# Ledger of designs, part 102: designed miniproteins, single chains, continued (5)

Each design is a single chain, and the fold is of that chain. pLDDT is the mean over its residues in the fold that is shown.

## One batch from the design tools (miniprotein)

Design m19521
Fold by ESMFold2-Fast:
Structure m19521 (fold): chain A 61 residues (1-61)
Amino acid sequence: SAADADIDNLAKTLTPEEAEVVREGFALLRANGGDLSKVPKELVEKLREAIDKAMARIDAA
């Protein structure tokens, strides 16, 4: 799907470790129908940090 393609493109921007966190987080989000309240808070925070770090690298370029 388009959402899966967007997730893969985002993952390619991250480090391998950050990409795994993002894939795991989005896989759980999909399994729960997009409901963030059903995803563990710790994983949501790690996912947010990984995305923020990737965005900071893009902005620094």
Scores: mean pLDDT 71

Design m19522
Fold by ESMFold2-Fast:
Structure m19522 (fold): chain A 90 residues (1-90)
Amino acid sequence: EELKKKISELNKEAMERYRQAQAEADTRASQLIAEGERKANELAKKYPEKGEEIKQKVLDQARTEASQYRDRVLREAGEEAEKEIKEKLS
């Protein structure tokens, strides 16, 4: 019973850290997308005849990069949380 309560508390702490990592990853992913949008808009202004095609390509690349970054950070955060729980139970 006491052990189950301690495991529950550790899981709550790990979940809190994971939520913080998720919020940070979401913020960075949004920044990467915003940076991509800014870059795409600048390129579209500089090359108006091909601006729409360039804009779509740059935005697609930025969104892919943001998605991959978010997935990697969340995977690493999940692994770190699991390791922390194991260390505190040892």
Scores: mean pLDDT 79

Design m19523
Fold by ESMFold2-Fast:
Structure m19523 (fold): chain A 72 residues (1-72)
Amino acid sequence: SKEEFDKMIENIDDPEAKQKIIDYVEKLLDELGLTPEERLQVLKEVARYIENKDKEKIKEIFETLEQRLAAQ
């Protein structure tokens, strides 16, 4: 999964890759069982980082969500 995250982030200049990043984060948030309000807040931040091409921030979010899932 970490390798998949890195590949998505690497291709951030591709419009299709932007949607894949959003879809993947949305799936992780669903698996974590977050409320709709919490999901929207995270997705809004991810969308902002994608537009700013802030690869490090996106990677940080992915690592945080994956770590939370692994701790269940």
Scores: mean pLDDT 78

Design m19524
Fold by ESMFold2-Fast:
Structure m19524 (fold): chain A 85 residues (1-85)
Amino acid sequence: LSPGEIGLLRSLSRHMADQIRVVTGATPEQQAEIFDLLFKVLSTAREKKDLDFLEELYDTVSDMIQNKESAEKIKEKLREMYEKI
């Protein structure tokens, strides 16, 4: 990944983690863990050029936010998705 791509993925991960915090009431600690997982998952999928996985990740997280799933459940799903890359 280029430095510019890393910056964009970091910004996207932060924005998504902030949205999850607002919706779920996540603690700052949980938000930081979710941010780290999002950044790892997004960066790895992007390096592998797996656009289908990126779309699945976005759809999955968006659905969980809409369904008001807990921060812990979202974090576990992100870990599961990271292991599948």
Scores: mean pLDDT 83

Design m19525
Fold by ESMFold2-Fast:
Structure m19525 (fold): chain A 78 residues (1-78)
Amino acid sequence: MKVELKDEGGRFLGLSGKTVYVSKMDLRGIIFAGSLIGAPFYVVDTDSGEIYKVTKVDVTSGPPLDQVKGTVEAELVK
């Protein structure tokens, strides 16, 4: 089932293969990582232990690079 990922002002921790590690859901970091590795990929929230499968990343607008706006389609896999 699809879920909406919300930005909780968290932190990007790292990237390993097709898995992105975050604390408290860093949506900006997820969008940037997705542009490098391509969908689909996985996101692990290290605080909750939840794992999400990102199926699509789409950057809708963002003036320079400081304010990225986009949409992320994801499914909860745990």
Scores: mean pLDDT 72

Design m19526
Fold by ESMFold2-Fast:
Structure m19526 (fold): chain A 57 residues (1-57)
Amino acid sequence: SAADEAKAETILAGSLEVAKQLGPEVALQLARKELASLPEDLRERVLAELRRRMGEL
């Protein structure tokens, strides 16, 4: 849904900021927790994108 996609984008943006401040391990732990209520396909997409962007930091 549009609401789920908006929430996923918010979680991705917030998790990237966490990664910059506290590192990738903390960012992934918090992202997994926040994504738990979203559909599996969105969770996997956000986690993959988060890993990709963290690799560029």
Scores: mean pLDDT 83

Design m19527
Fold by ESMFold2-Fast:
Structure m19527 (fold): chain A 82 residues (1-82)
Amino acid sequence: ARAALLEEAKRALQSEAGLDPEKAEALAEVLLSLLPQVERAQELVANNTPENLAEAERLHREIMEEIAKAAKEAGVEVDIKK
């Protein structure tokens, strides 16, 4: 369930990244909100056409940008380079 995934993500962020519970919860919610985009990218890769791979690359970039933004707001920087 989404609630169980949220608690697992919060726990991992607190233990591995040393985030405050409030910051871990905010970042975990952002990560969970991106799951549909991750699933979409996986579906595109599974179909393995050049157009689908290009769309999967675009979704991956958008996902990483959202993660970097959320991490920065939580006081953690993620380096996303081209």
Scores: mean pLDDT 73

Design m19528
Fold by ESMFold2-Fast:
Structure m19528 (fold): chain A 85 residues (1-85)
Amino acid sequence: KIEEILEKYRKKADELYEKNPDMSEEEKREKTREILKEVAEELGLDFELLVRAFERRASEAEVREILEQLGVELPENVSVPPLAA
């Protein structure tokens, strides 16, 4: 369920970048933010948390907050991979 929704929006972002490769960094940021807002509404997540995670390369703490909103609880001692690799 959640993975399918994330894959849908990843594909949408990919198509956006393929269609508009000459977009400015500001335009890319605005379009990515619009996509993240749609993801947040579909998944019931905090939009600002998602924006921080994807635009500022989420820390482990931010990734944990996203996972908790998705209904996944992790102990603090469990390593969570950063969203931006």
Scores: mean pLDDT 60

Design m19529
Fold by ESMFold2-Fast:
Structure m19529 (fold): chain A 91 residues (1-91)
Amino acid sequence: PLTEEQRYLFLLGLARWALKNKDVEALEYYIEQLVEMGRYEDAIELFKEAQEAGLELTPRGYRALSRAYEGLGKTDEAEQWRKKADELEKK
């Protein structure tokens, strides 16, 4: 079994690999796992790198990002991303 630190580093590496390969579904999964582990800043950084690479997240990714901002106490940003997820789900 992996320690929490080993799992974190492994998931972070997989997330960066998914980002490089423009695999949005895999990236969103790893962002969710990082958020569940309380690694909010890494989740937000990966999202920003994805947007810089021209990748758009699905509602799933934006909900995970909203939870990451909420975990950091950034309520306004959390609401912004939750709203974006809701808007995309309606389309």
Scores: mean pLDDT 83

Design m19530
Fold by ESMFold2-Fast:
Structure m19530 (fold): chain A 79 residues (1-79)
Amino acid sequence: GDLVRAAERVLKEAEELLEKIKAGDATKETLLEAEVALGLAEIVLGLAKRLGDKEAEEIAEKAIEVAKEAVKLAKEKMA
């Protein structure tokens, strides 16, 4: 459904950001993009839980973990 597609999109964006940050592109811009991806993943997770969309919930939880790692790594590399 639409929520699964939204979760998959946020996960892909978070994974791409994490790889970019790992490659050395740790800037205020990539940090902000990672924080936005985290916020979107949290919104999708909340909606998935409300609607009982277990597939979207599992993908959104993975997106949150990837986005958290991206935020953490960007902050560490910018320090």
Scores: mean pLDDT 89

Design m19531
Fold by ESMFold2-Fast:
Structure m19531 (fold): chain A 69 residues (1-69)
Amino acid sequence: SLTKEEEESLLKQLEELIKELKESKSVSVPKLTAAALVGIAALNFGTSEKVIEAGKELLELVKKKMKEE
């Protein structure tokens, strides 16, 4: 499991990526891949409900952006 500091860092990264993907009309494939990896890490290693929920939201946004291609 992640340390408390790692969970706080991960949550901040998740929130920043979610905001970026929601506000951007176009996102590069490398950026979508990086966002997917962060979301997967949140679901696999996160213990906080807030981290898990943010990870799920990020992965759903990545899926929606990929379907537009």
Scores: mean pLDDT 79

Design m19532
Fold by ESMFold2-Fast:
Structure m19532 (fold): chain A 80 residues (1-80)
Amino acid sequence: SIEEMKEALEAARKRLEKRLEYAKKISENEEVIEKLEEALKIVDYALENVEKLSKKEFVELLKKAEELAQEAEDKLLEEL
């Protein structure tokens, strides 16, 4: 349902916001910050358009945001 998609996106946004806050505290790496900000923009886009998204498009957008977050985490780990 649209409500379930919205709930999943809101949970993803919350996780990304916490990751971004933590990354900003422990890293000055602009690439890490930019990737997390891009992931948040994708989630925000999906939330704004949730009523217009197919289930496939919803899954693909979440996957892309997760991939960007993983790339940011991998990059951050290289600097620790």
Scores: mean pLDDT 85

Design m19533
Fold by ESMFold2-Fast:
Structure m19533 (fold): chain A 67 residues (1-67)
Amino acid sequence: GVEELERLLEASRARDPEAAAEAGKRLMATEPYLDDITIGMLADLPTETRPGPAEPGAFGQAVLDLL
């Protein structure tokens, strides 16, 4: 739930893809409507500097590759 999302965003701010992937896995376990691509996009959210494509950036892709 919210706690796993906060851990994901915290790991994203710290630029820790392994911690972000672990938080994303826990979030997916509690929120079955989330897929791995959505977790990758959420991991990029705290560092997004512009409206980008609806796909993970470099950090989000690194997180997605660990899921």
Scores: mean pLDDT 68

Design m19534
Fold by ESMFold2-Fast:
Structure m19534 (fold): chain A 61 residues (1-61)
Amino acid sequence: MKIDEEKLIELLVKAGVDEETARAVARSLVDQGADKEQIRFALRALGVDEETAEKIVEELE
């Protein structure tokens, strides 16, 4: 899966993640070639709720 880094940053900031943290996490996930399950796991680890994490993964498609 090819992740749009800028789109992921925008969605993370909208979910309440700090811009600096959002940039660092998005960069890491893009570098790793993260799949949907890995993205969802990372979002939950950041304290993003299950519904919001699922919506973010949907919007990345």
Scores: mean pLDDT 78

Design m19535
Fold by ESMFold2-Fast:
Structure m19535 (fold): chain A 81 residues (1-81)
Amino acid sequence: SEEELLRRLLEYLFGEAERLIERMKDPSLSLEEKRRLAEEAIAILDELLAKTHPSATDLRERLRELIERAREVLARAEAEA
């Protein structure tokens, strides 16, 4: 049950970070709002990465890939501004 709760929490937080990154693609948002969303998504993912065991290689890679995606989406938004 404790392991199941931690798994559900991880899935929830990962999903929240994905939602924030997708919201950054909304052309109606200001650059400032997009930066805030990126910072929030990266903060969630960095916290998860810090709490993830070094042996969880696949999960750590997925977290790093999502952080990189957030940075890429932000860089694209900044280039278009």
Scores: mean pLDDT 84

Design m19536
Fold by ESMFold2-Fast:
Structure m19536 (fold): chain A 57 residues (1-57)
Amino acid sequence: SVKEGAAAQARRAAEAGNSSGAGAAAFVDSKLKTNGEKAGRAAMAGDAEAAERYALA
């Protein structure tokens, strides 16, 4: 499914350490309200399992 594809990409990004500095800055000062935001932060932190779980939710 589209969600499963997105989750796989989030996991791979986390495992590869791929994240943008702009994305990191945006997450520092915001309250995380969506599963997409949580998945992005988990990917930036290198937590592949959490990134995948949030992307699937």
Scores: mean pLDDT 59

Design m19537
Fold by ESMFold2-Fast:
Structure m19537 (fold): chain A 93 residues (1-93)
Amino acid sequence: RAPPALQEELLRIIKEVLELYEKGYSPEFALRFLKNQLYTLFPEASLLEDTPEALRPLLHRIVPPELDKYLSEENIKSFEGLLKALKKIVEAW
């Protein structure tokens, strides 16, 4: 499992991403914001494409194992799918 401090930081980032989307920012903007925030935890994130699929491996490294099911490929084929997965992760965390 990832250290508690990294899990708390990811939870903070996810909540900020969801807040931006609720405020009406575009999916592309919210995804880029998520990528840039993840770069603070994983420098290699700067090399990733701005796609939901590219972010899955980084999220998988920190999310508690019992919640990883929400990050399945079926749930994150689109930014809408990723947002729904992140919301469920926050609710179950």
Scores: mean pLDDT 71

Design m19538
Fold by ESMFold2-Fast:
Structure m19538 (fold): chain A 62 residues (1-62)
Amino acid sequence: NALEATVAARYPHVAPILPDLKRALPRADDAQLLALADALENGDADAITRIAAANGVVLNNP
């Protein structure tokens, strides 16, 4: 899957948790997972919350 290679190359801090993100957001496509990885790497809380909510997940700051 090209998603895993792209996340490892562009968002190395998100790559280790990508399997957990896929489990938390089973309906998310590769584009949404890439957008979430970008938001997580940049600390964009609004984007993180919006992407999670679009996939039926409410994220409280852990």
Scores: mean pLDDT 75

Design m19539
Fold by ESMFold2-Fast:
Formats: C-alpha cells, structure tokens, sequence
Structure m19539 (fold): chain A 87 residues (1-87)
C-alpha cells in the first residue's frame, strides 16, 4: 500500500512539472485521477461507503444523495492532496 502511494505521488510530481511547462486538460485530469487513487488507498472505508451508496442509488433517493456528497468529498480531498504535493 505505502509503496503504491509513493509511486502515485511521484507520478503526480511528474505531471505537475509537465503542467508547469505546458498546461493541458489531459495533464490536469491525469493528476486528479492519480490523486483519487491515493484517496482510495488512504481512505478505503470512505471509498467503500461511496461504492455502497452508488449500488443503492439506483433505487434509493437517500443513497443517491449520499453518493453525491461522498463523491464531492473525494474530489475535494484529491485536489487538496495535489496542492500539498505541489508545495
């Protein structure tokens, strides 16, 4: 787990350097996706809740709202992680 997080952090660092030289939407999305993978590894219980809410969201309005809230929390944490690595 820790080694995989380190590999993903190194990937984000490389993407940040590429982004500073030439900003593209593809590079930005790759950084966000790598940060999301770190979030999943560091927060497996939160990610599990998101997956469970997603499965229930097809038939349950409360589960659909929980899925949206958990998804946005994940994205926010991923963006915070990128900011931390850039500094």
Amino acid sequence: MEEKIKELEERIRELIEQHKKKSTGDIMMQMINAAIEIYKLENPEEYKKLQEARKKSLSDREAAMEEIELYFKMIKKALELIDKIEK
Scores: mean pLDDT 79

Design m19540
Fold by ESMFold2-Fast:
Structure m19540 (fold): chain A 66 residues (1-66)
Amino acid sequence: SLEELREKAREYEEKAILAQIAGDDAAAHYYGGLSNEYYAKIYELQGDYEKAKEYYERAKKNFELS
């Protein structure tokens, strides 16, 4: 559901922040990538394809840095 996707996006966003505070750059980028991927899926389901594309590109960059 859309609510489950939002919860997952927030969960991974929080994990990315905690990893960054801990100095774990690899984990921060990995969780940031997952968060951005879930935000992209949310926007895609809402028909906001420009926002979805933006968040998929952010996720790709995060995973390249993890």
Scores: mean pLDDT 89

Design m19541
Fold by ESMFold2-Fast:
Structure m19541 (fold): chain A 60 residues (1-60)
Amino acid sequence: STEARFLALLAEFNEAAVNRDIARAEAVLAELQALADETGDPRARGAVATGAYLLAQLRA
């Protein structure tokens, strides 16, 4: 289901972020963005915005 795919990608992003694996976090965030664009789900869009912010902080 779309919900299961979203939750799996969100979990993978969180794992990559915790491990400071910037390249993997960027790749997963791109997949989350594609899913958000595909579904138009405001929750998915919000998750992408939060993820992008966290990724920027990790690079700082």
Scores: mean pLDDT 82

Design m19542
Fold by ESMFold2-Fast:
Structure m19542 (fold): chain A 85 residues (1-85)
Amino acid sequence: DQARLDEEIAKGREVAKEVLEEVEKNGKEKLGGAEQAMAEAAKKGLELLEKGTEENKRKAKELFEGVIQGKKMLDDSANAKALLE
């Protein structure tokens, strides 16, 4: 379903942009390995999406899914720390 693929890509693109914005703000070299891997996946996914082929869109979706999950895990971890303080 092309519509579903495009929807998931649009959502992933927004999260990827947020991650890259945050990396730019905080400095890439100051991030942990998981955060750096997430930023690399976000950048690669956006580059693939710009190429516009169906295969590249599917690969971008996979990378964006990893970014979304990684961001959720980091957000959940930060919220857990706040609750324990």
Scores: mean pLDDT 73

Design m19543
Fold by ESMFold2-Fast:
Structure m19543 (fold): chain A 95 residues (1-95)
Amino acid sequence: SKEAKEEALKILDEFYEKVREVASPEAQAVIDSKYPEIKKAIEEGNFDEAVKLLREATQEAIRILRAEGKFDEALKVGEIATEFLNKLSEIRKKE
């Protein structure tokens, strides 16, 4: 629905802002590069593709943070991604 897409875009923006507060510039660049594709998938109602792209982007960002020795930041990015995925799952159940 239009409402579900609007809610999903809102929580995607919240995800993006929270990651930006925690991630290194190199890890954030991975999220930034995938953001337009994730947003487009949500706009098209392709929530499975949005989940796949977000998981791939966060996995790579976590890998970069761990390589940088930023283990607490890597854990926080994982928690932020889990929060987004749980909220998206609840939006999808309401349809």
Scores: mean pLDDT 87

Design m19544
Fold by ESMFold2-Fast:
Structure m19544 (fold): chain A 60 residues (1-60)
Amino acid sequence: SALEQALREAVDTLFASFDLSGAEPETVLALVGQLFPQLPLSPELRARLLAYIEERLAAL
């Protein structure tokens, strides 16, 4: 839960810092992994974070 919250905050930081309009969800997810390599991504957490990224991109 704390790790998922940290990853969601990382996504929110990217959306606040960069224009991600037209970006692919996998590209945003890769940026999170590159900027926050210390935050491990399980398959379940990856799927949930990807869904969150898709939701954020659809709202742009």
Scores: mean pLDDT 79

Design m19545
Fold by ESMFold2-Fast:
Structure m19545 (fold): chain A 75 residues (1-75)
Amino acid sequence: SRDEIIALLERYREELRRAMEKYNVPEEERRRILERLDALIAAVRAGKVSPAEARARFLAIQAEFAKVLEEIKKK
């Protein structure tokens, strides 16, 4: 349901924030990724995206964050 999707996204946002602090993610990357996640949460709340679209956008955000972490660990 929409409420379940919102709860999952909000939980992920908090986990993401903690991971960003733990790995000292640069401010620019933090802002970009969190803004994308916040935009997705807002779109789901407003009923502007289907569950399938929300899932696709969520997976893209997860992939972007994973790439950022990989790049940081290489430095």
Scores: mean pLDDT 85

Design m19546
Fold by ESMFold2-Fast:
Structure m19546 (fold): chain A 79 residues (1-79)
Amino acid sequence: MDEEALALARALIPQVAADPRVAAALERALDAAELQATDPAAADERLAAIQEELKAAGLLEEVQAALARVQEAVAAALA
């Protein structure tokens, strides 16, 4: 993500995630996306760890759906 897309994605989190656990997971996923620009390997490891934690908590599907909604909204806004 470019910096503008990332900032917009963060601003949209409260609109797509009422559950604070889902909101926190989305923030962590965006932090990993930001890290991708400086350390792609660390970003990939962080995303894998987040996915495993969410799977264990039963939140993986909900977070993935919320992230997809954020990405679609960002793409539409920046088109």
Scores: mean pLDDT 79

Design m19547
Fold by ESMFold2-Fast:
Structure m19547 (fold): chain A 79 residues (1-79)
Amino acid sequence: SMEEQLELLKEQAELYLEWLRAHGSEMTPEELRAQIEHLEGLIEYIRANFSGPAAEEVIKLLEEIIELLREELRRKEER
C-alpha cells in the first residue's frame, strides 16, 4: 500500500521529468509557477506520510524537477 504509492509517485515523477525535458520550453511562466507550487506541496505530503530511503529518492527527484522548472522560469522572465 504505502510502498505501492511511493513507487507510483516515482514512476509519475520520472515520466514528468522526461516530458519536461521535451516540452518545458513550451510552458508559460504561470504554468511553471503553478507546477512548482504543486510539486512543493507534494514534497510536504511525502515528508508527512512516508520515511526511509525510497521516500528520500522520490523527494530528491521532485527537488530536481523543481530546480529545472525554476531555471526555465528564470530564462522566460529575463526575456
Scores: mean pLDDT 85

Design m19548
Fold by ESMFold2-Fast:
Structure m19548 (fold): chain A 95 residues (1-95)
Amino acid sequence: MKALEGLSSPDPEVREKAAKELAEAVLKDPEKYGDALVEAILSEDPVVRREALRALAIVYKKDIKLGIEIYEKVKDQLSPREKGELAMYLAEALS
């Protein structure tokens, strides 16, 4: 999936676009792309993890049940800081 490649881009505009594209793919086909979002959230690259949390926030805004389902798969592997970052992205998405 090309959006996953964009999450690690040195360009912040490319990363933000990739996060939005990943969220849209998950919303259209959660069975196919949900695991890709989980893998991105659990990535060893902190930039990929952060942009994947932004994608999860977009999923939560548009489909709260799907957002909760994905969060439950990753929550125990998220730091308190990453949980705070997700909360901030959710607050920004609602503003």
Scores: mean pLDDT 82

Design m19549
Fold by ESMFold2-Fast:
Structure m19549 (fold): chain A 70 residues (1-70)
Amino acid sequence: EEEELLQRQRDAVESALESTYNYLKEKYKDNPEIIKKLEEAYQRGREVMDKEGPLAGAREAARDMIEALK
């Protein structure tokens, strides 16, 4: 039961990270510094998700993406 919940959270986080990254990448495509930070945030989020779980990955990606937009 709890294992199924974690699988659903992983799928939701993967979908959300991909959609958010693609949206922001397209919006800021003419700003290479922001694109680089968004790309790093997306990759780190996925790596953390594999090692520490989907919520940890989402948190890292969100934090890095917010920092990129400041």
Scores: mean pLDDT 79

Design m19550
Fold by ESMFold2-Fast:
Structure m19550 (fold): chain A 87 residues (1-87)
Amino acid sequence: DEKELLERVLGILEKLRAGEPLSEEELIELGAAAAGLAAADGNAVEETVKKIEEEVGKKAAEVALKAANLSEADKERLRAEYRALMA
C-alpha cells in the first residue's frame, strides 16, 4: 500500500530530524524510497527496481516501486522532506 509506505517513510524522516538513531532497516527503506522517487523523475522505474532487487533485496525493491507509484502530491511532499534533511 503506497499510503502505508508514505506514512512509514515520513515517520523515519521525523526520527532522523529529531536526532533519533535509525535502524539498518530504516536506513535501507529511506534509501530505497529516495531511489524510487528519482527513478520516477527519470522514467527509469523498472530498471532501478530491478537493480535494487539484485543489489539489496526484494523488500527494498518493493519500497522503491511503491515510492515511484505515489501520487505527484505525495512525491512532492517526500522530496521536500528529503531536501530539508540535506540543508
Scores: mean pLDDT 82

Design m19551
Fold by ESMFold2-Fast:
Structure m19551 (fold): chain A 75 residues (1-75)
Amino acid sequence: DKEEFERLLKDMEKSLVETIDGLKKHGFSLEEIRKGAELAIRQAEEYLSTKYDPERVEEATKRLREVVEKKLKEL
């Protein structure tokens, strides 16, 4: 349970980082990349809400936002 949650979350984090890098390489603006990342986080939150309790979903959403903000600062 906890291990499956952590594996899924790390896969989502990796996917978000790769998406941000891909959008930057294709010439999207920082604003466009931020909007794309927020949409991806919302989709992840909806998916997680079907499988996990609200506290875990909140934890995951917070961690995904932290990963996105850290990555955007590196751009």
Scores: mean pLDDT 84

Design m19552
Fold by ESMFold2-Fast:
Structure m19552 (fold): chain A 71 residues (1-71)
Amino acid sequence: VKKAPEELEELVAEAAREAGLPPFIVNDKVIEAIKKQPEVKAAERDREKAKLLVTVGDETYELPDASGTPA
């Protein structure tokens, strides 16, 4: 798995907004909204690590809890 680029973080935030949720919340509804994106093949929440795993094409990316902490 690889770190998600900022573009994918924005896609996750947009999916949360479309589901009527704040962009920094990781819930089952956010996962379902992400899976509706045409380029996304799979999305799964890792509860133990508080991470979101998103498969786009042949790559799987790790997203933190979509909080987007400024580095």
Scores: mean pLDDT 65

Design m19553
Fold by ESMFold2-Fast:
Structure m19553 (fold): chain A 85 residues (1-85)
Amino acid sequence: NSEKIQKLLKEAEENGKKLDEYIEESDKLMEEGARKTKELLEKGDVEAARKAMRDYTLESASKGVEAIGASVAKVVNLKEAEKLS
């Protein structure tokens, strides 16, 4: 039914936007983490540099997992819409 198809296509679009947002957030975290780690290493604070690299890498990886989730949800929405078409 057209109403259900429209809802699924809208949900797919929303999940596509979330995917793009999570990828952008992940990229920003990696760039900030690299910058901060470099600054700390230049100051000789190796322990703080290791912590910064770890924290930013883990947070970036978490956003990557969320991006995968959004991608899967989008595919599910599209497949369900196709079955109703």
Scores: mean pLDDT 88

Design m19554
Fold by ESMFold2-Fast:
Structure m19554 (fold): chain A 59 residues (1-59)
Amino acid sequence: MEEARETAEKLKALGKDVSEIAMALYSKGLTKEQAIEILRELGFSDEEIERAEKTLDSL
């Protein structure tokens, strides 16, 4: 979890889309719920979280 959060923070700092970050977290073996929780902790908006959730649902 901590390594996944660190990865998400780095991707956000690089200006990656919320959907790209969500996919990267899921690819590391996180559940959809875990990926969404990390994105919320990083301060993404509810609209961005909804986009990420739809992206993960398509996988």
Scores: mean pLDDT 81

Design m19555
Fold by ESMFold2-Fast:
Structure m19555 (fold): chain A 82 residues (1-82)
Amino acid sequence: MLGLTADEAIALARELTPQSSSPLAQEERRKVEIVALHLAGYTLDEIAERLGLTKEQVEEILKSIPESDREAIRRMLEAAAK
């Protein structure tokens, strides 16, 4: 578990993803934000409220992300948080 606040998790996700305004870059940032909040110990409901999504959408996005990508995001966030 990352000892991050929701704001810190989102800030790190934005630092670790492309700063492009394109829809694809925004989608990738959303995935990293969801993973970061989940690793910070937030519930699916809390993540959904924070990001303006439904709990079901958050769960589906998490399930759609390959384990290798989740572990890569986790390592990047843990390194950035230290």
Scores: mean pLDDT 73

Design m19556
Fold by ESMFold2-Fast:
Structure m19556 (fold): chain A 83 residues (1-83)
Amino acid sequence: MSKEELEKEIKLLIKKIEEGKASVEDRVQLANLIAEYLELDEDLKKTLVEYAKNAPNDEIFLKNMKNLIKVKAGEEVYQKIVQ
């Protein structure tokens, strides 16, 4: 998957989760796509996936995923994907 395709899929999953239509499987998919997009190592990717399964709610999960994108990819990428 290209970076542009990853950005599109991440944006769609964020929107689905924000609309309250997401399952735990959708959270796991978002974690995997973000790990691929940010080129995270396998250990950090596993941590992110486990967090997706165990996060207390979608709001806290999304807040932390959005913050990870902002910290690792920068403000411009954050605005592009989150807006």
Scores: mean pLDDT 85

Design m19557
Fold by ESMFold2-Fast:
Structure m19557 (fold): chain A 68 residues (1-68)
Amino acid sequence: MFEEASSLKDPVKRVGAVLLAIGYVVEGDIDKAIDILRGLVESAENDPSVSDDEIETLKRMLEKVESL
């Protein structure tokens, strides 16, 4: 139960960073969006607590933004 409450903060933190990157895309600052998403992917790949599915989702988002 306590670990469940703790894991809610980490997903929300990562979602917040993704939303910030989307905000930069909407404003036309694609380079900033790419920097944020690239940092998230690299951080997630180096964190053994992050699931492979979450890392794959972040990589797909990065690839889509890089294609803009």
Scores: mean pLDDT 71

